# Designed miniproteins, single chains, continued (4), part 100

Each design is a single chain, and the fold is of that chain. pLDDT is the mean over its residues in the fold that is shown.

## One batch from the design tools (miniprotein)

Design m15463
Fold by ESMFold2-Fast:
Parts: C-alpha cells; sequence; structure tokens
Structure m15463 (fold): chain A 64 residues (1-64)
C-alpha cells in the first residue's frame, strides 16, 4: 500500500542518517541501493521523493 511504502521511505531515510555519521561511502551505497529498489517497485514518485530527501541530507552533512 501507499502508506506502507511511505513508511519504508521514512525508515530508509533514518538508516541513511545513521550511516552518514559512520561512513559517507557506505551511506552513498545504501542510498543508491534504496533508490533503485523503490524505482524497481514501480513507484517513481516515491523513489524521486526519497532521492530528493537523501540529497538534502548529504548536502547538510557536507556543510557541517
Amino acid sequence: SMEELEKEKEEALKELEKLLEEDIDRASQFGLQKYLEFLAAGDEELALEFGKEAGKMFKEYQKK
């Protein structure tokens, strides 16, 4: 369902945030993998939303 996919997106973003604090290369690999998984699931809008939010997190990490 759409609600379940939205929850999966939020959980993936939380995991990405943890990985960014540990290893940026691992965070990058995880983010790309999750983006591709959402895209393969057939929800291009959700994949794009995840990508945009992940991109913001990477930018904020680089500024600090």
Scores: mean pLDDT 79

Design m15464
Fold by ESMFold2-Fast:
Structure m15464 (fold): chain A 69 residues (1-69)
Amino acid sequence: ITEEQKKLIEKVIPELKKLTDDPMVIDNAIFNIELEAKRNPNLTEEEIKKLGIEYVKFFKEMREKAAAA
């Protein structure tokens, strides 16, 4: 990814941390955002934030279900 994309992702990380304290959820969300950024170099900060929130929700739910069952 470009340095511009990396900076946009870094700006979004604090917003993701408001949603979960689980570092594995954060790491998985960031990893998937970086994959999306590689596929689409024109992703805006708003689009990266939306993707990050959705990935945090997804991985948080998956970990909660795995821990409960």
Scores: mean pLDDT 79

Design m15465
Fold by ESMFold2-Fast:
Structure m15465 (fold): chain A 71 residues (1-71)
Amino acid sequence: SLSGRLAIELAVKYADTDLTVEEVRELLGLSADPRGGREDALRIQRFLGLPEDGVLGPEAVQALVAFLESL
C-alpha cells in the first residue's frame, strides 16, 4: 500500500493544482508528524469517503486527484 505522503505526492503530480503536498496535508487535517503511517491513511480514506482499511492504492490517488481538481 501507499503511504499517505506518497498518495498525496502522486495526487498533486497528476492533478491540475498549484497546491503543495504540505498544503494538501493541512486541508486533510493530517498530523505534522511525517511518520503518521496508518493513522494518516485512515484519515485520508475517511475524508474521501473510502473504506477505512488503512490500505491506500490507486483508488485513493484517483479520489484525491478529483478532490484537488474540484477546488
Scores: mean pLDDT 79

Design m15466
Fold by ESMFold2-Fast:
Structure m15466 (fold): chain A 94 residues (1-94)
Amino acid sequence: DILSLSPEEILEDARALAARIPDPALRERVIEIGERLARAVESGDEEAIKEALEELLRLHEEQARAQEAKEGAAPEVVAAREERLAELREEIEA
């Protein structure tokens, strides 16, 4: 779905994701990755797109784990999130 977005929409999506991150430093990193992804999409560089998406997923995992540590999320929620991230990684690698 991200690959179907325009570069501007990718940046907006990255900012929306960043807004959910409590740490301002992590928000800035997500925005930077979003900018790199947008440029890769503009150039049609599939390898650069995959690299940016992989880094974005890694930050998303860190954010999710930090929130779960604070909120005490149920094991079923953690498992579902891990499965979604694993599927996205496989899709990116394909």
Scores: mean pLDDT 70

Design m15467
Fold by ESMFold2-Fast:
Structure m15467 (fold): chain A 81 residues (1-81)
Amino acid sequence: MISREEALKVLESVLEDDGTVDIEKALEAVEKEFDLTAEGRERLRKRLKLLDTDGDGKIPKSKLPELADYLVGLSEQGLIR
């Protein structure tokens, strides 16, 4: 099971100078650090798109805690290891 702190650290590792995280870079960073199932990957991609309210392919830094909580939830379901 991953911790919230581990999830947040991974997401912050791809934080850009403008205070945003690119959706594809966030997905790649999670896949690089954690064993992500095919179902976990699909759920994460859908969640990333939901947090991208502007449709620009980027998520603001203010949404990273919510995304980290979501990754912990995926880990509790066995979709991330």
Scores: mean pLDDT 82

Design m15468
Fold by ESMFold2-Fast:
Structure m15468 (fold): chain A 81 residues (1-81)
Amino acid sequence: SMADEAALAAIENAADNAEAVRLLQAYFGLPVDGVSDAATQAALGEILGFPALMKLLDKDGDGYLDRDELVALYRAYIDRF
C-alpha cells in the first residue's frame, strides 16, 4: 500500500538504526523511544506476522543492521500482502 511504501522510504532515509526504529514505532502507533526492546519486538511481530523482521531488529547495537536490509524485508512483506 502507499502507507507501507512511505514507511519504507522513511526507513531507507533514516540516519541510523534508532531513527529507523522510531519511524517504525510511529507508523504502528507504538511508544516512540528508538529502542527495539522486547515490547517493540512483540508488538511488531504480532502486527506484521513476520519472524524474520523480529530477528533483524533483535540485532540492534552490533552495527550490521542497515536500512537496506530492513527495506528489502518490508518490500517482501508488502509484495506478500
Scores: mean pLDDT 60

Design m15469
Fold by ESMFold2-Fast:
Structure m15469 (fold): chain A 100 residues (1-100)
Amino acid sequence: SYLDIYYEFEEEVNKILAELLSKLSAEEQKKAKELWDEHYEKVMEIELLYREGKISEKEMAEKILEVHREFIKKLKEAFPKEKEYIEKLEEVVKKAEEKI
């Protein structure tokens, strides 16, 4: 199902983000948390639309991938030295898009 693709995607993203956070200074981790909190609010809004029956599972998955691409773009701009982890996140999004 599209939900299974989404949950597997979220687990992979969280693993890479944990590795990225381990490479950041305390000040950079604070900035990363601010970007994550903004991103997570958008994800929750999309999940709510699905739970209320306002969008399909496929539309939810597509919208979640779109907001993740914007989040990754912001991470790339904020942490240009962490290119290795940003590229891993971009590949996870690409693989999920190919399954939808």
Scores: mean pLDDT 86

Design m15470
Fold by ESMFold2-Fast:
Structure m15470 (fold): chain A 90 residues (1-90)
Amino acid sequence: KPSPRRQAALIEASATVKYMLIYIMLKTKADKSEIQAKLREFIAEIDKQIAELEEILAATTDPRERAFIRAVIESLRALKAQAEEWLKKL
């Protein structure tokens, strides 16, 4: 059973890597429909990850782990907001 902090860190790392790949596609002017599909997929995945982290947070009692999980949730919300902004401008 991985620690709540480890679970949150792995989710954040996964989301960050996917975000960077989409950013590279935007910078290299990849196909618009492909970017739109990846952005929609990313937004849906972030929503699921936030829900999972909120469940982990609810089950977590350690104040330091709770603070870390909240920081990761806020990080994911920021990535989602940026992805939604990119999708809106395409």
Scores: mean pLDDT 88

Design m15471
Fold by ESMFold2-Fast:
Structure m15471 (fold): chain A 70 residues (1-70)
Amino acid sequence: MSALEEAVLLLQALRDGAATLPAASPAGREMALRLMEHMGSLRAAQAFRDLLAGRASPAEAGAALREDGK
């Protein structure tokens, strides 16, 4: 699976409010972060960084992504 495919699956899972994220490589996680930043979803990008650092839940990152989409 490509980094882009992994990133899309991560973003989809977060948007759908998944409690558990699909498995992703470091490259896939970096691609998801870059896509969030490119889309202007800066709150979601920060929440995703916090999730990767163990400071936030997938639910919190997903909520930020949904709010940034409004």
Scores: mean pLDDT 78

Design m15472
Fold by ESMFold2-Fast:
Structure m15472 (fold): chain A 69 residues (1-69)
Amino acid sequence: KEKLIKEIEKLAKEAGIEVEFDDDEITMVGDEKLPEELIRKLLELVKESRNWTDEQVEEYLKALLEKQA
């Protein structure tokens, strides 16, 4: 859990994106397109740490990908 959060923070920092984690939401600040690696780590973290359903995880990923389109 903590390792995944640290990996996400590191990847976001390297991409010039600031990430904040709230209980229900992930907030990102920046105009950069999210790296695929960061998206994959976010999916893994949310599923593991928040006990989310596959549907909830997929919905958040789709929202993130749409912002990058």
Scores: mean pLDDT 64

Design m15473
Fold by ESMFold2-Fast:
Structure m15473 (fold): chain A 72 residues (1-72)
Amino acid sequence: MSREEIIARARQVGASDRSIEVTLLLHEEGIDATTATAASIIAIADGDTRINNAKTPEERARIMAELARKLK
């Protein structure tokens, strides 16, 4: 999936700019960011206090990657 497709699909589900940036980092790390998986992770990230407390996008990406692996 292209960068532009990931951004477009994430915005369609109401993702924040922060959640989109983390989704792009997951894609760059080779984690498959399908529309369904990305939407689920973004929803969890926006509601998860642990992810909200992460100081960097890289830290958020690691937590979201763990969640993505559990969904696979």
Scores: mean pLDDT 62

Design m15474
Fold by ESMFold2-Fast:
Structure m15474 (fold): chain A 92 residues (1-92)
Amino acid sequence: SMAELRQALAELIERLERALESEDPEVRLLAARALYDLAVEAARNPELGELVAPFLERLRELAERAARDEDPEVREAARRALEALERLEAKL
């Protein structure tokens, strides 16, 4: 159901936000990579893109914060996520 998918997406984004605040850099790296994967898939799938569109500002803010992380791998993953989000926005 579209309503269930929207709720699942909202919950996923809340979990990504919390994971990016983790004291464990491996958890933050996983979250930054998941953000990249979400952006890439949303750009390839128009139906998912429309569902993600209302969250683009929040996702960009999360990726920008992670791009300033103390861990260089987290920063790199976040930079890729920002690039993917920019590509997604251009298709909406």
Scores: mean pLDDT 88

Design m15475
Fold by ESMFold2-Fast:
Structure m15475 (fold): chain A 57 residues (1-57)
Amino acid sequence: SNSELVEQAAEALLRRFPGGEVTAAQIQAVADELDLSQETVNQAVKALEDAGVLRVV
């Protein structure tokens, strides 16, 4: 997906989960709420995990 959509997803994840932990179900909920593909949100999650600011639990 477009890098801008990935950035939007990353910003939303950081705003909603400031504790830095998110579940697979919450990732799916974010995708649905933002009308983004699961692939786009998963790309954002990977980028944030690589940066050390988010973990999937």
Scores: mean pLDDT 85

Design m15476
Fold by ESMFold2-Fast:
Structure m15476 (fold): chain A 75 residues (1-75)
Amino acid sequence: SAEELALNAALSAAAKAAVEAIEAGDLTRAQQAIDELRALADSSPDPTLRAVALAEARRLTEMAAKRLGISPAAF
């Protein structure tokens, strides 16, 4: 559906923004992008899309913590 297509596009955009922010050392932008992924998970009625968004948020949180030298709990 158009809604599913838009949700997948938003998920991809948020994940890309998080990676770019982490590579740039921008903690504030990384946090914002990871929060966007969590918000997309919360808004999704599809358990599969929700699981994908949450898994991506967790992966990026771990990446950010490792690369920026901070606790995952800070995200």
Scores: mean pLDDT 82

Design m15477
Fold by ESMFold2-Fast:
Structure m15477 (fold): chain A 80 residues (1-80)
Amino acid sequence: KPVEILNTLIEAIKQAKSVDEIIEILRIGADTLKDVYPEVAEFLRELIEEVERAKQAGVPLDEIKDRVISKLKEKIEELK
């Protein structure tokens, strides 16, 4: 189920120690979902681009985590 994978990403992101680790977690999620749930994989790739822009802008790790987790939770609600 895509919801179960997205919940796993949320838990992994909570434990992430850097923005690069968040990007890697999202890339793994997108790669896992690309063949069965391409729309969810595309959402995750767009989220990666948003995180990369936030990193370049110097946004703190905790704020990036909060934004990414919120976006993932919103996507989970859409998929229910």
Scores: mean pLDDT 87

Design m15478
Fold by ESMFold2-Fast:
Structure m15478 (fold): chain A 88 residues (1-88)
Amino acid sequence: SEEQAFLDQLTPEQRQLFLKAVFYYSIARALLERGELNELTISYFKNAKDLLDKLEAYLKEHHPEVYERLKPEIDFMKKEIDYLLEKA
């Protein structure tokens, strides 16, 4: 798949950062959809954003071509997180 081909371009450490970010984001989104934004949900969104920031820094330094391809997806997730945290 396109997602698998993308993951294959990342180092194991970068893959771990990306998958952890997606995991925290997905859990936070699921919690939000079940009720109002609470401290646990906020902490998961903050963890997701921190991991995305770390991934972005690694990609910019070591794989700038991969960074350019991923930038729209990273920016989208970070903007969504910021929007949801502003509503809290």
Scores: mean pLDDT 76

Design m15479
Fold by ESMFold2-Fast:
Structure m15479 (fold): chain A 95 residues (1-95)
Amino acid sequence: SMDELVEEAEKLLEEARKILEELEEYYKQGLISEQELNDVRNILREMEDQYRRLVEAAKQGNEVQARIHYGRLLDNYTQLLALHAGAERRRKAAE
């Protein structure tokens, strides 16, 4: 349902914010570049935009638009996870 998509998207945004906090710490340690950190911030901003559009579509009862915006949010989250995994591998290699 659209309510389930909204709830799931909220959870993904919360996890994305936690990942950003971890990556900001890795930036301070020199494990990621300023460009990588900026890319992560841009991904989170896009996720927040897709979430707002998802909520609006759900309020309008527009299931097609709700699914589209959820899919885009999920695609952005997947990109964030790939960047996080790369940073985690570099962190472990530096230990």
Scores: mean pLDDT 89

Design m15480
Fold by ESMFold2-Fast:
Structure m15480 (fold): chain A 85 residues (1-85)
Amino acid sequence: SVKEKVEELLEKARKSGNSFISRSLSLQAVDLLIQHYLKEGLITDEQVDEVVDWTIDYMLQNPLTPFYEHAELTIKKIEEVVKKN
């Protein structure tokens, strides 16, 4: 399933000792989940933009937090929006 692939990508990102690889895997996980929910009509482009805008602001305020943790928080917020729809 898409959720299993997202979880696998995040786990690999979390365990990676290479920041570039970790970032790449994290971005793939976020993109895969967003594209899946957009395709299924479970989230709107406007709702995705709101979550992304919040995440960018959070990253700017928390620059030392690993990127995979920002990705996990983004995914959590996307899931919360989908659950409320």
Scores: mean pLDDT 86

Design m15481
Fold by ESMFold2-Fast:
Structure m15481 (fold): chain A 129 residues (1-129)
Amino acid sequence: SVPIRELIDRLRERMLEILEKVVEATGNEVLRQQAEALRAASFENIPSFMVSSMLALKGWFLTLPEEVRKEFEERGAVDRLRELLEELGLMVRRGEKTVSEELARRLEEALRELEEDVEKAIEALKKLK
């Protein structure tokens, strides 16, 4: 089993890195404010703020060129990560201390796919000058 506190701390740090990459590349104020909120979130609320961060990122993706938007939509990483984070959030609210290795792996894999999508989007934007 995987300790929930350690998993959530790792997932939050990686989500913050994703948000900060977009903010640095684009100056997006909504994502900057979302990163600030996620950094300040209490433990019990971290999964909910991560879901909010993902939805804000999804909104940002919808403003991007068609090629990048199509790739993002085809991968479905946001929807998978959202479902997994909602499950994690319920476990936290129930006072659970550990998750299965499978749930932890699925969360980390979905977050990795989101990281790849963000990096691809930033690269595409840089090519547009």
Scores: mean pLDDT 84

Design m15482
Fold by ESMFold2-Fast:
Structure m15482 (fold): chain A 68 residues (1-68)
Amino acid sequence: SKLDEALEKLKELAETLLTEEGTPLASVKNAVRSLVDRLKEEGFVSEEEAEEIIKELEEYAERVAKEL
């Protein structure tokens, strides 16, 4: 689905920001929240889905950061 594709791309972006760009974890979490809010505006997700996606992406970013 478009939602699954968007989630995969957001995970890839978070990983790139943490690993290649050296972006701080807190900044990556803020960027993820902003991007997911844009997905709500585009109609890809509901407000409730966006909150769940943000949680999943934040947990993913934290795991990537721990592996650095």
Scores: mean pLDDT 79

Design m15483
Fold by ESMFold2-Fast:
Structure m15483 (fold): chain A 86 residues (1-86)
Amino acid sequence: PLSDSQRAQILRIIAELRAVIRAYASDAAVAVIMPIIDRIEQMVRNGASKAAINRQIDILIDAIRAYADDAAVMAIIPIAIRIKNI
């Protein structure tokens, strides 16, 4: 399981991720991407393993690449990768 410090760090990065997605992504892309982030946040809060969280981050990255433009991809993906590095 994640430590309390790791969980707090990931939740802070998720909040930053939500803000950057709202700033850079279209409303259509937000509608697809934001439910994936909601799932990741619930998994973190419910004590999911780091491996399970990282699998959902990979799904998130794939969705961002599929639905967002290049500028949004460049802004958002580095933040998602920071979660994998916790």
Scores: mean pLDDT 88

Design m15484
Fold by ESMFold2-Fast:
Structure m15484 (fold): chain A 76 residues (1-76)
Amino acid sequence: SSEEAILFTSFSIKLTGMIVDLELKKVPKVKEFEEKVKKAIAEIEEMIKNGMSVNELKKKIREILKEFEDEKNKLL
């Protein structure tokens, strides 16, 4: 659906922005962070393909974003 596409796009942009921020700050281990981001994006895409509800997607996206923000802060 269009709402699922918007959620997925927003999620991908947010995670990619974290990678860019780490690269601009020349943080070591950005490659490992990027690999985890790619896996998380693929997992959400698979959940959408498998018919996960919009409410469940919102919860899962929120959890993943919080985890990545915490990990990013530990690298800074």
Scores: mean pLDDT 86

Design m15485
Fold by ESMFold2-Fast:
Structure m15485 (fold): chain A 60 residues (1-60)
Amino acid sequence: SEGDRIRALAYGAERVRAAGLNPDEMGPRLYALVDRLLAEGASVEEIKERVDALVAEAAA
């Protein structure tokens, strides 16, 4: 589970960087999303899809 959290957060941080978004603003949102989805039993693949959606919405 902790390994899954680290993988999801690392993926999210890279997606935020690639999109040119502010990591100080996006960091708390990314952590909250990942921790919520992990608590719901989501897979890392599902979390990555939700992270991509969060980043796309923030970049729009």
Scores: mean pLDDT 85

Design m15486
Fold by ESMFold2-Fast:
Structure m15486 (fold): chain A 67 residues (1-67)
Amino acid sequence: MDAIMKKLADELTPLIKTVQEKATRAQLATFVSHAKKLVEEALNSGSQAAADKALEDLKEQLKQILA
């Protein structure tokens, strides 16, 4: 497993758990769907910067869900 995949797994898991605990099932489904797309795009780019941006975008989406 490369460093990008490990970083995405380590950072994404607590975000998904937060959505599961504090948001609706529909919001969780939307978040997971969006997360899969961003992770796929980051892995296809092969860059750490793309992975960091994907995580930032997901953290922003989490803030909007919890607002």
Scores: mean pLDDT 77

Design m15487
Fold by ESMFold2-Fast:
Structure m15487 (fold): chain A 59 residues (1-59)
Amino acid sequence: IPPEVEKQVKELEDKSQQALDQGDNKTASQHLFQASDLLEPYDPEKSQQYRQSGQQLLS
């Protein structure tokens, strides 16, 4: 995985956590979906995990 992509994914994880701390599950899920999309060509399994986590927040 390119270091730039790893950095962006970490930033999205941090933003997702901040949104969760504010009770904003919709914004948190959007950041997790963005992380999933970024990882899909490099790590499909981890990408799928982020997608599932985002979907779970919308349940």
Scores: mean pLDDT 82

Design m15488
Fold by ESMFold2-Fast:
Structure m15488 (fold): chain A 76 residues (1-76)
Amino acid sequence: VEEDFERGKSLMEKAKKLLDEGKYEEAINYLEQAIEDFVRALEKAIERKDREKVRELQSMINEAKTLLNKAKEKLK
């Protein structure tokens, strides 16, 4: 759970930097990977009955999806 979460978080930080640099296609790739990592972490957190971690992961997934949509919009 933690490993997938930390990796997803790192990928999202890289995506944010790429968005700032105008590298939207690369940012999309990192955001999609981050969402996959967060989803895997969410599944594990649900199995563990870790309610607090589930909420945190749902929030991070929503943020990543928002950034993904923004990046796709910039590509026209």
Scores: mean pLDDT 82

Design m15489
Fold by ESMFold2-Fast:
Structure m15489 (fold): chain A 61 residues (1-61)
Amino acid sequence: MEEELKKYIEELRKIAAELGPEGQRQADAVIESAKLLTPQQALELAKKAVDYFRKRLEEAR
């Protein structure tokens, strides 16, 4: 679970970097929020965030 969470956080950071500084700030806020959650809840949040940011990136293309 912890290794999976790290992979999703890395993916989130990569996608957010493509969206620029605003995307990076939003990704950082998600990561900080995840620290307040259980590992399971943090993983669910990270997965949803990755999906959300991927959709935003595709719409910007």
Scores: mean pLDDT 79

Design m15490
Fold by ESMFold2-Fast:
Structure m15490 (fold): chain A 82 residues (1-82)
Amino acid sequence: SLEEEVERLRKQAEEWEKKANDYIKKTNEYVQKMKEARERGDLEKAKEYANKAIEWSKQALEFYNKAGEYRRKAEELEKKLQ
């Protein structure tokens, strides 16, 4: 049914959002490691951790965008149900 499809799309949006939040958590962990490396004067490690934080952050943004797409599809279908 259309109602089951809306529920499926909302669940997919929630799954992508949870994945994005996990990747933001990883971003924050690498940001913290970068700061600690800088405080030790380990500029090479600080740069490495900064690059990893950027990579995790970019992936998080992609997952948030996917969550948004599934939410939009669910809203469009729900509008047809009314």
Scores: mean pLDDT 89

Design m15491
Fold by ESMFold2-Fast:
Structure m15491 (fold): chain A 97 residues (1-97)
Amino acid sequence: SLRARLERAAEELEKAFKERGLSFPELTPEELRRLLLATAIAGVLAEAVRAGRLAPEDLEALRALEEELLREGPDRRETIERVLAALEAVLAALEAR
């Protein structure tokens, strides 16, 4: 399922963070995983919009996951920005192979 693929991507990113000594002591491991998952969802949505295609089943899965993430507190912009900066650094390093 799409949800399982996104959760796996978030888990792999979490492992990459840990291997590089990146930490966010203000976040629990579960909160970090949720933020990584939200970032993966945003990327998938942006790609689907660019492609002009969204399967109804994928859209419903993404909406359900977005609602679950927002339930824990909607205003985390500064934390999200810090996680995104760390993600960009990790992705750049992984891309360099």
Scores: mean pLDDT 61

Design m15492
Fold by ESMFold2-Fast:
Structure m15492 (fold): chain A 82 residues (1-82)
Amino acid sequence: NKVEKFAEALFKAYLAKKEGNEEEAKKYWEEALKIAKELTEEELKKAYILAGRKYADYLEKEGKLEEAEEARKGVEEAEKEL
């Protein structure tokens, strides 16, 4: 599923950025962009929302509650842009 693959790559980019690994974040972001070219606009929106949810869940699990709240707000805004 290309939607899931894009979401996974984007999620990994978020994690790398959070860890301060700019080079790895760029690598995963570029991987996500390559997959994005194969997706419809609708699939891109769904994959972006999925990636954001995965990231927010990860942050909550790590105890980074304020950052998780900010990530969840981003997901909610993306869902409204439907």
Scores: mean pLDDT 79

Design m15493
Fold by ESMFold2-Fast:
Order: structure tokens, then sequence, then C-alpha cells
Structure m15493 (fold): chain A 92 residues (1-92)
């Protein structure tokens, strides 16, 4: 879907980004699009993208030396984890 393609592109851009402000903005938009996929009933795609987003966010948090950036990314990591958990429960 167009939503899947956009979410995937944002997560790939996030993985390549070295700018914390860009990382936070890309992660927020990826979460929003994954939420739209979930609301549309595309649960398998939403779960797969949320899982990839969690992996990328974990790497960015570990690479950051700025506590404020780590906290901002950690909030987004929690949001992605909740989306993944809810999507998996809906698939079970």
Amino acid sequence: SALEARARALIDELAASTDPDEQIALAREAIRLIGELFDAGDLETAAALAERLLDVLSAKIAASTDLEVQLDLAVLHVAAAVLLAVAKEALA
C-alpha cells in the first residue's frame, strides 16, 4: 500500500540519519503512518513495520550521547512497542 511504502521509506531514512532532530521527526511520522495502517486493518504490515522501527530506534538510542535526545527517542520507542503489542494481540 501507499502507507506501507511511505512508512518503510521513513524508517529507512531514520536508519541512515545522523541528525537527532531529523531522527525524532522521522520516527514520529513513521509511528503516525503505522497507526494509520493499524486503523485500516493492515495488522501484519503494521506489526512488521513497528518491529523494524523498534530495532532502528534501539540502535539510535544506544548511539546517542545526549540524555534529552535519548529520552525523546525512548518515548517514541515505547509508542512503537505499544503499536506492535496491540497489532500482535489483534492477530492472535
Scores: mean pLDDT 89

Design m15494
Fold by ESMFold2-Fast:
Structure m15494 (fold): chain A 86 residues (1-86)
Amino acid sequence: SMRKELEKLLEEALARHKERVAALPRAELEAELAAKAAEAARLAELIANDTYENALQAVELVTTVAVGADEETKEAAKKLVEEYWK
């Protein structure tokens, strides 16, 4: 169930990112969301492959500015991978 939990963390991180950028002008908001959508697509591909190396890369992407993950999401994602691929 690590894959489903990473997918949930990704969805939650993207929802929080949308909330954080809600005040941006429309053009800048659209550009930000397009960039995050591309990173989310890559994360989904890595999660779908369900290998230890891909899981570590997924954590790296979730914890970077590219997905807009906060500290709680970073910690949750790291703990998830460490626990399941220990």
Scores: mean pLDDT 62

Design m15495
Fold by ESMFold2-Fast:
Structure m15495 (fold): chain A 92 residues (1-92)
Amino acid sequence: MREKLRELALMAGASEEQAEAFVKGVESLSPETQERIKEIIERAEREIATADEKTAEEIRARTAQEIVALLAKEASEEEKEALAKLAEEAEA
């Protein structure tokens, strides 16, 4: 997982340090979200293995966008959960 996430970030033009930050970001998510990201990457690799070079590039780009969208969605939901917890503590 970690190595594949680094490759994805590097292919998007990220530096080694930025790629490491991206991997840490993913590792900070819930285990369920991490498992979903792993499944997305594994499926993409299987499709790439049987695809033409041009199709493989399209699959990589689509996979990167899908993971970024999932990260953004999970982060937003986690922010809402953190705010709800703070509100509960303030009223306690």
Scores: mean pLDDT 67

Design m15496
Fold by ESMFold2-Fast:
Structure m15496 (fold): chain A 61 residues (1-61)
Amino acid sequence: STQQRVEQLKKEILETGKRVAADPDDQEEVDRLSALLQELSTLVSPEEFQAIMAEIEAELK
């Protein structure tokens, strides 16, 4: 389901985001993060996307 895919993407974005924060020069992880964010943006509304990004950014602090 779309909901299950969104939850999976949230987890993968958080984990990949942690790796990018630890090593911003890792182009493979940067590219992965970009791809995950692009996929999420196609599955949720712009408002939901902003809310999810705020939630993930709070977790990364």
Scores: mean pLDDT 84

Design m15497
Fold by ESMFold2-Fast:
Formats: C-alpha cells, sequence, structure tokens
Structure m15497 (fold): chain A 77 residues (1-77)
C-alpha cells in the first residue's frame, strides 16, 4: 500500500515535470514568434520582450512551486 502510494506520487511528480517543460517550450515558441514578427526590434522593444519572458518564467516557477507543495501535502496526508 505505501509502495503503491509512493509510485503514484512519483508518477505525479513526473507528470508535473512534463507540464513545466511544456510551459517552458511554449515561452520559447512565443519568443521566437515575437522575433519573427519583429525582425528589426528597437532596444526598447527588446527590453519589453525580456521583461515579458522573465515574467512568464516567474509564473512558471510559481506554478512549479505550487505543484511541488501540493505533492508534499499529499505525501504528508
Amino acid sequence: DEAERERRIERRRAINEDIVESLRRMVEAIEKLWKRYNPNPTPEEEKKLKEEVERLERLIREAEERMRRALEEEEAA
């Protein structure tokens, strides 16, 4: 029973990791699309892109942390 619970938690952790990876790939795709749309960006536009990418990466880290805490809560129960 405990071994089955540990395997379920491990599988959920793997799924969460795949979700985070997919989100990071989405951010990369957005950045590439933005650069395609803006082939000659101004320094101000490049700064805004970097700020948006950093904001999205922060949101991904926050989501990863929330998912990690949810797994820890489940392990404690």
Scores: mean pLDDT 83

Design m15498
Fold by ESMFold2-Fast:
Structure m15498 (fold): chain A 60 residues (1-60)
Amino acid sequence: STREFYRALREDPEALERYREEERARMREGFLSLGYDEDLAERIAEAFAETEVEVILRYR
């Protein structure tokens, strides 16, 4: 479940950082495929990865 997955990430800072990096890379690839330039795709991906970490940390 999402709850158990997020709890596991909160309990393992190294796993959380790895997940963040993987999500950023995947989001970057996704935005590049939509035709965004490299600089903008990186900035969007970084913002989404940062928000995802906040969601994980605040999830009940």
Scores: mean pLDDT 86

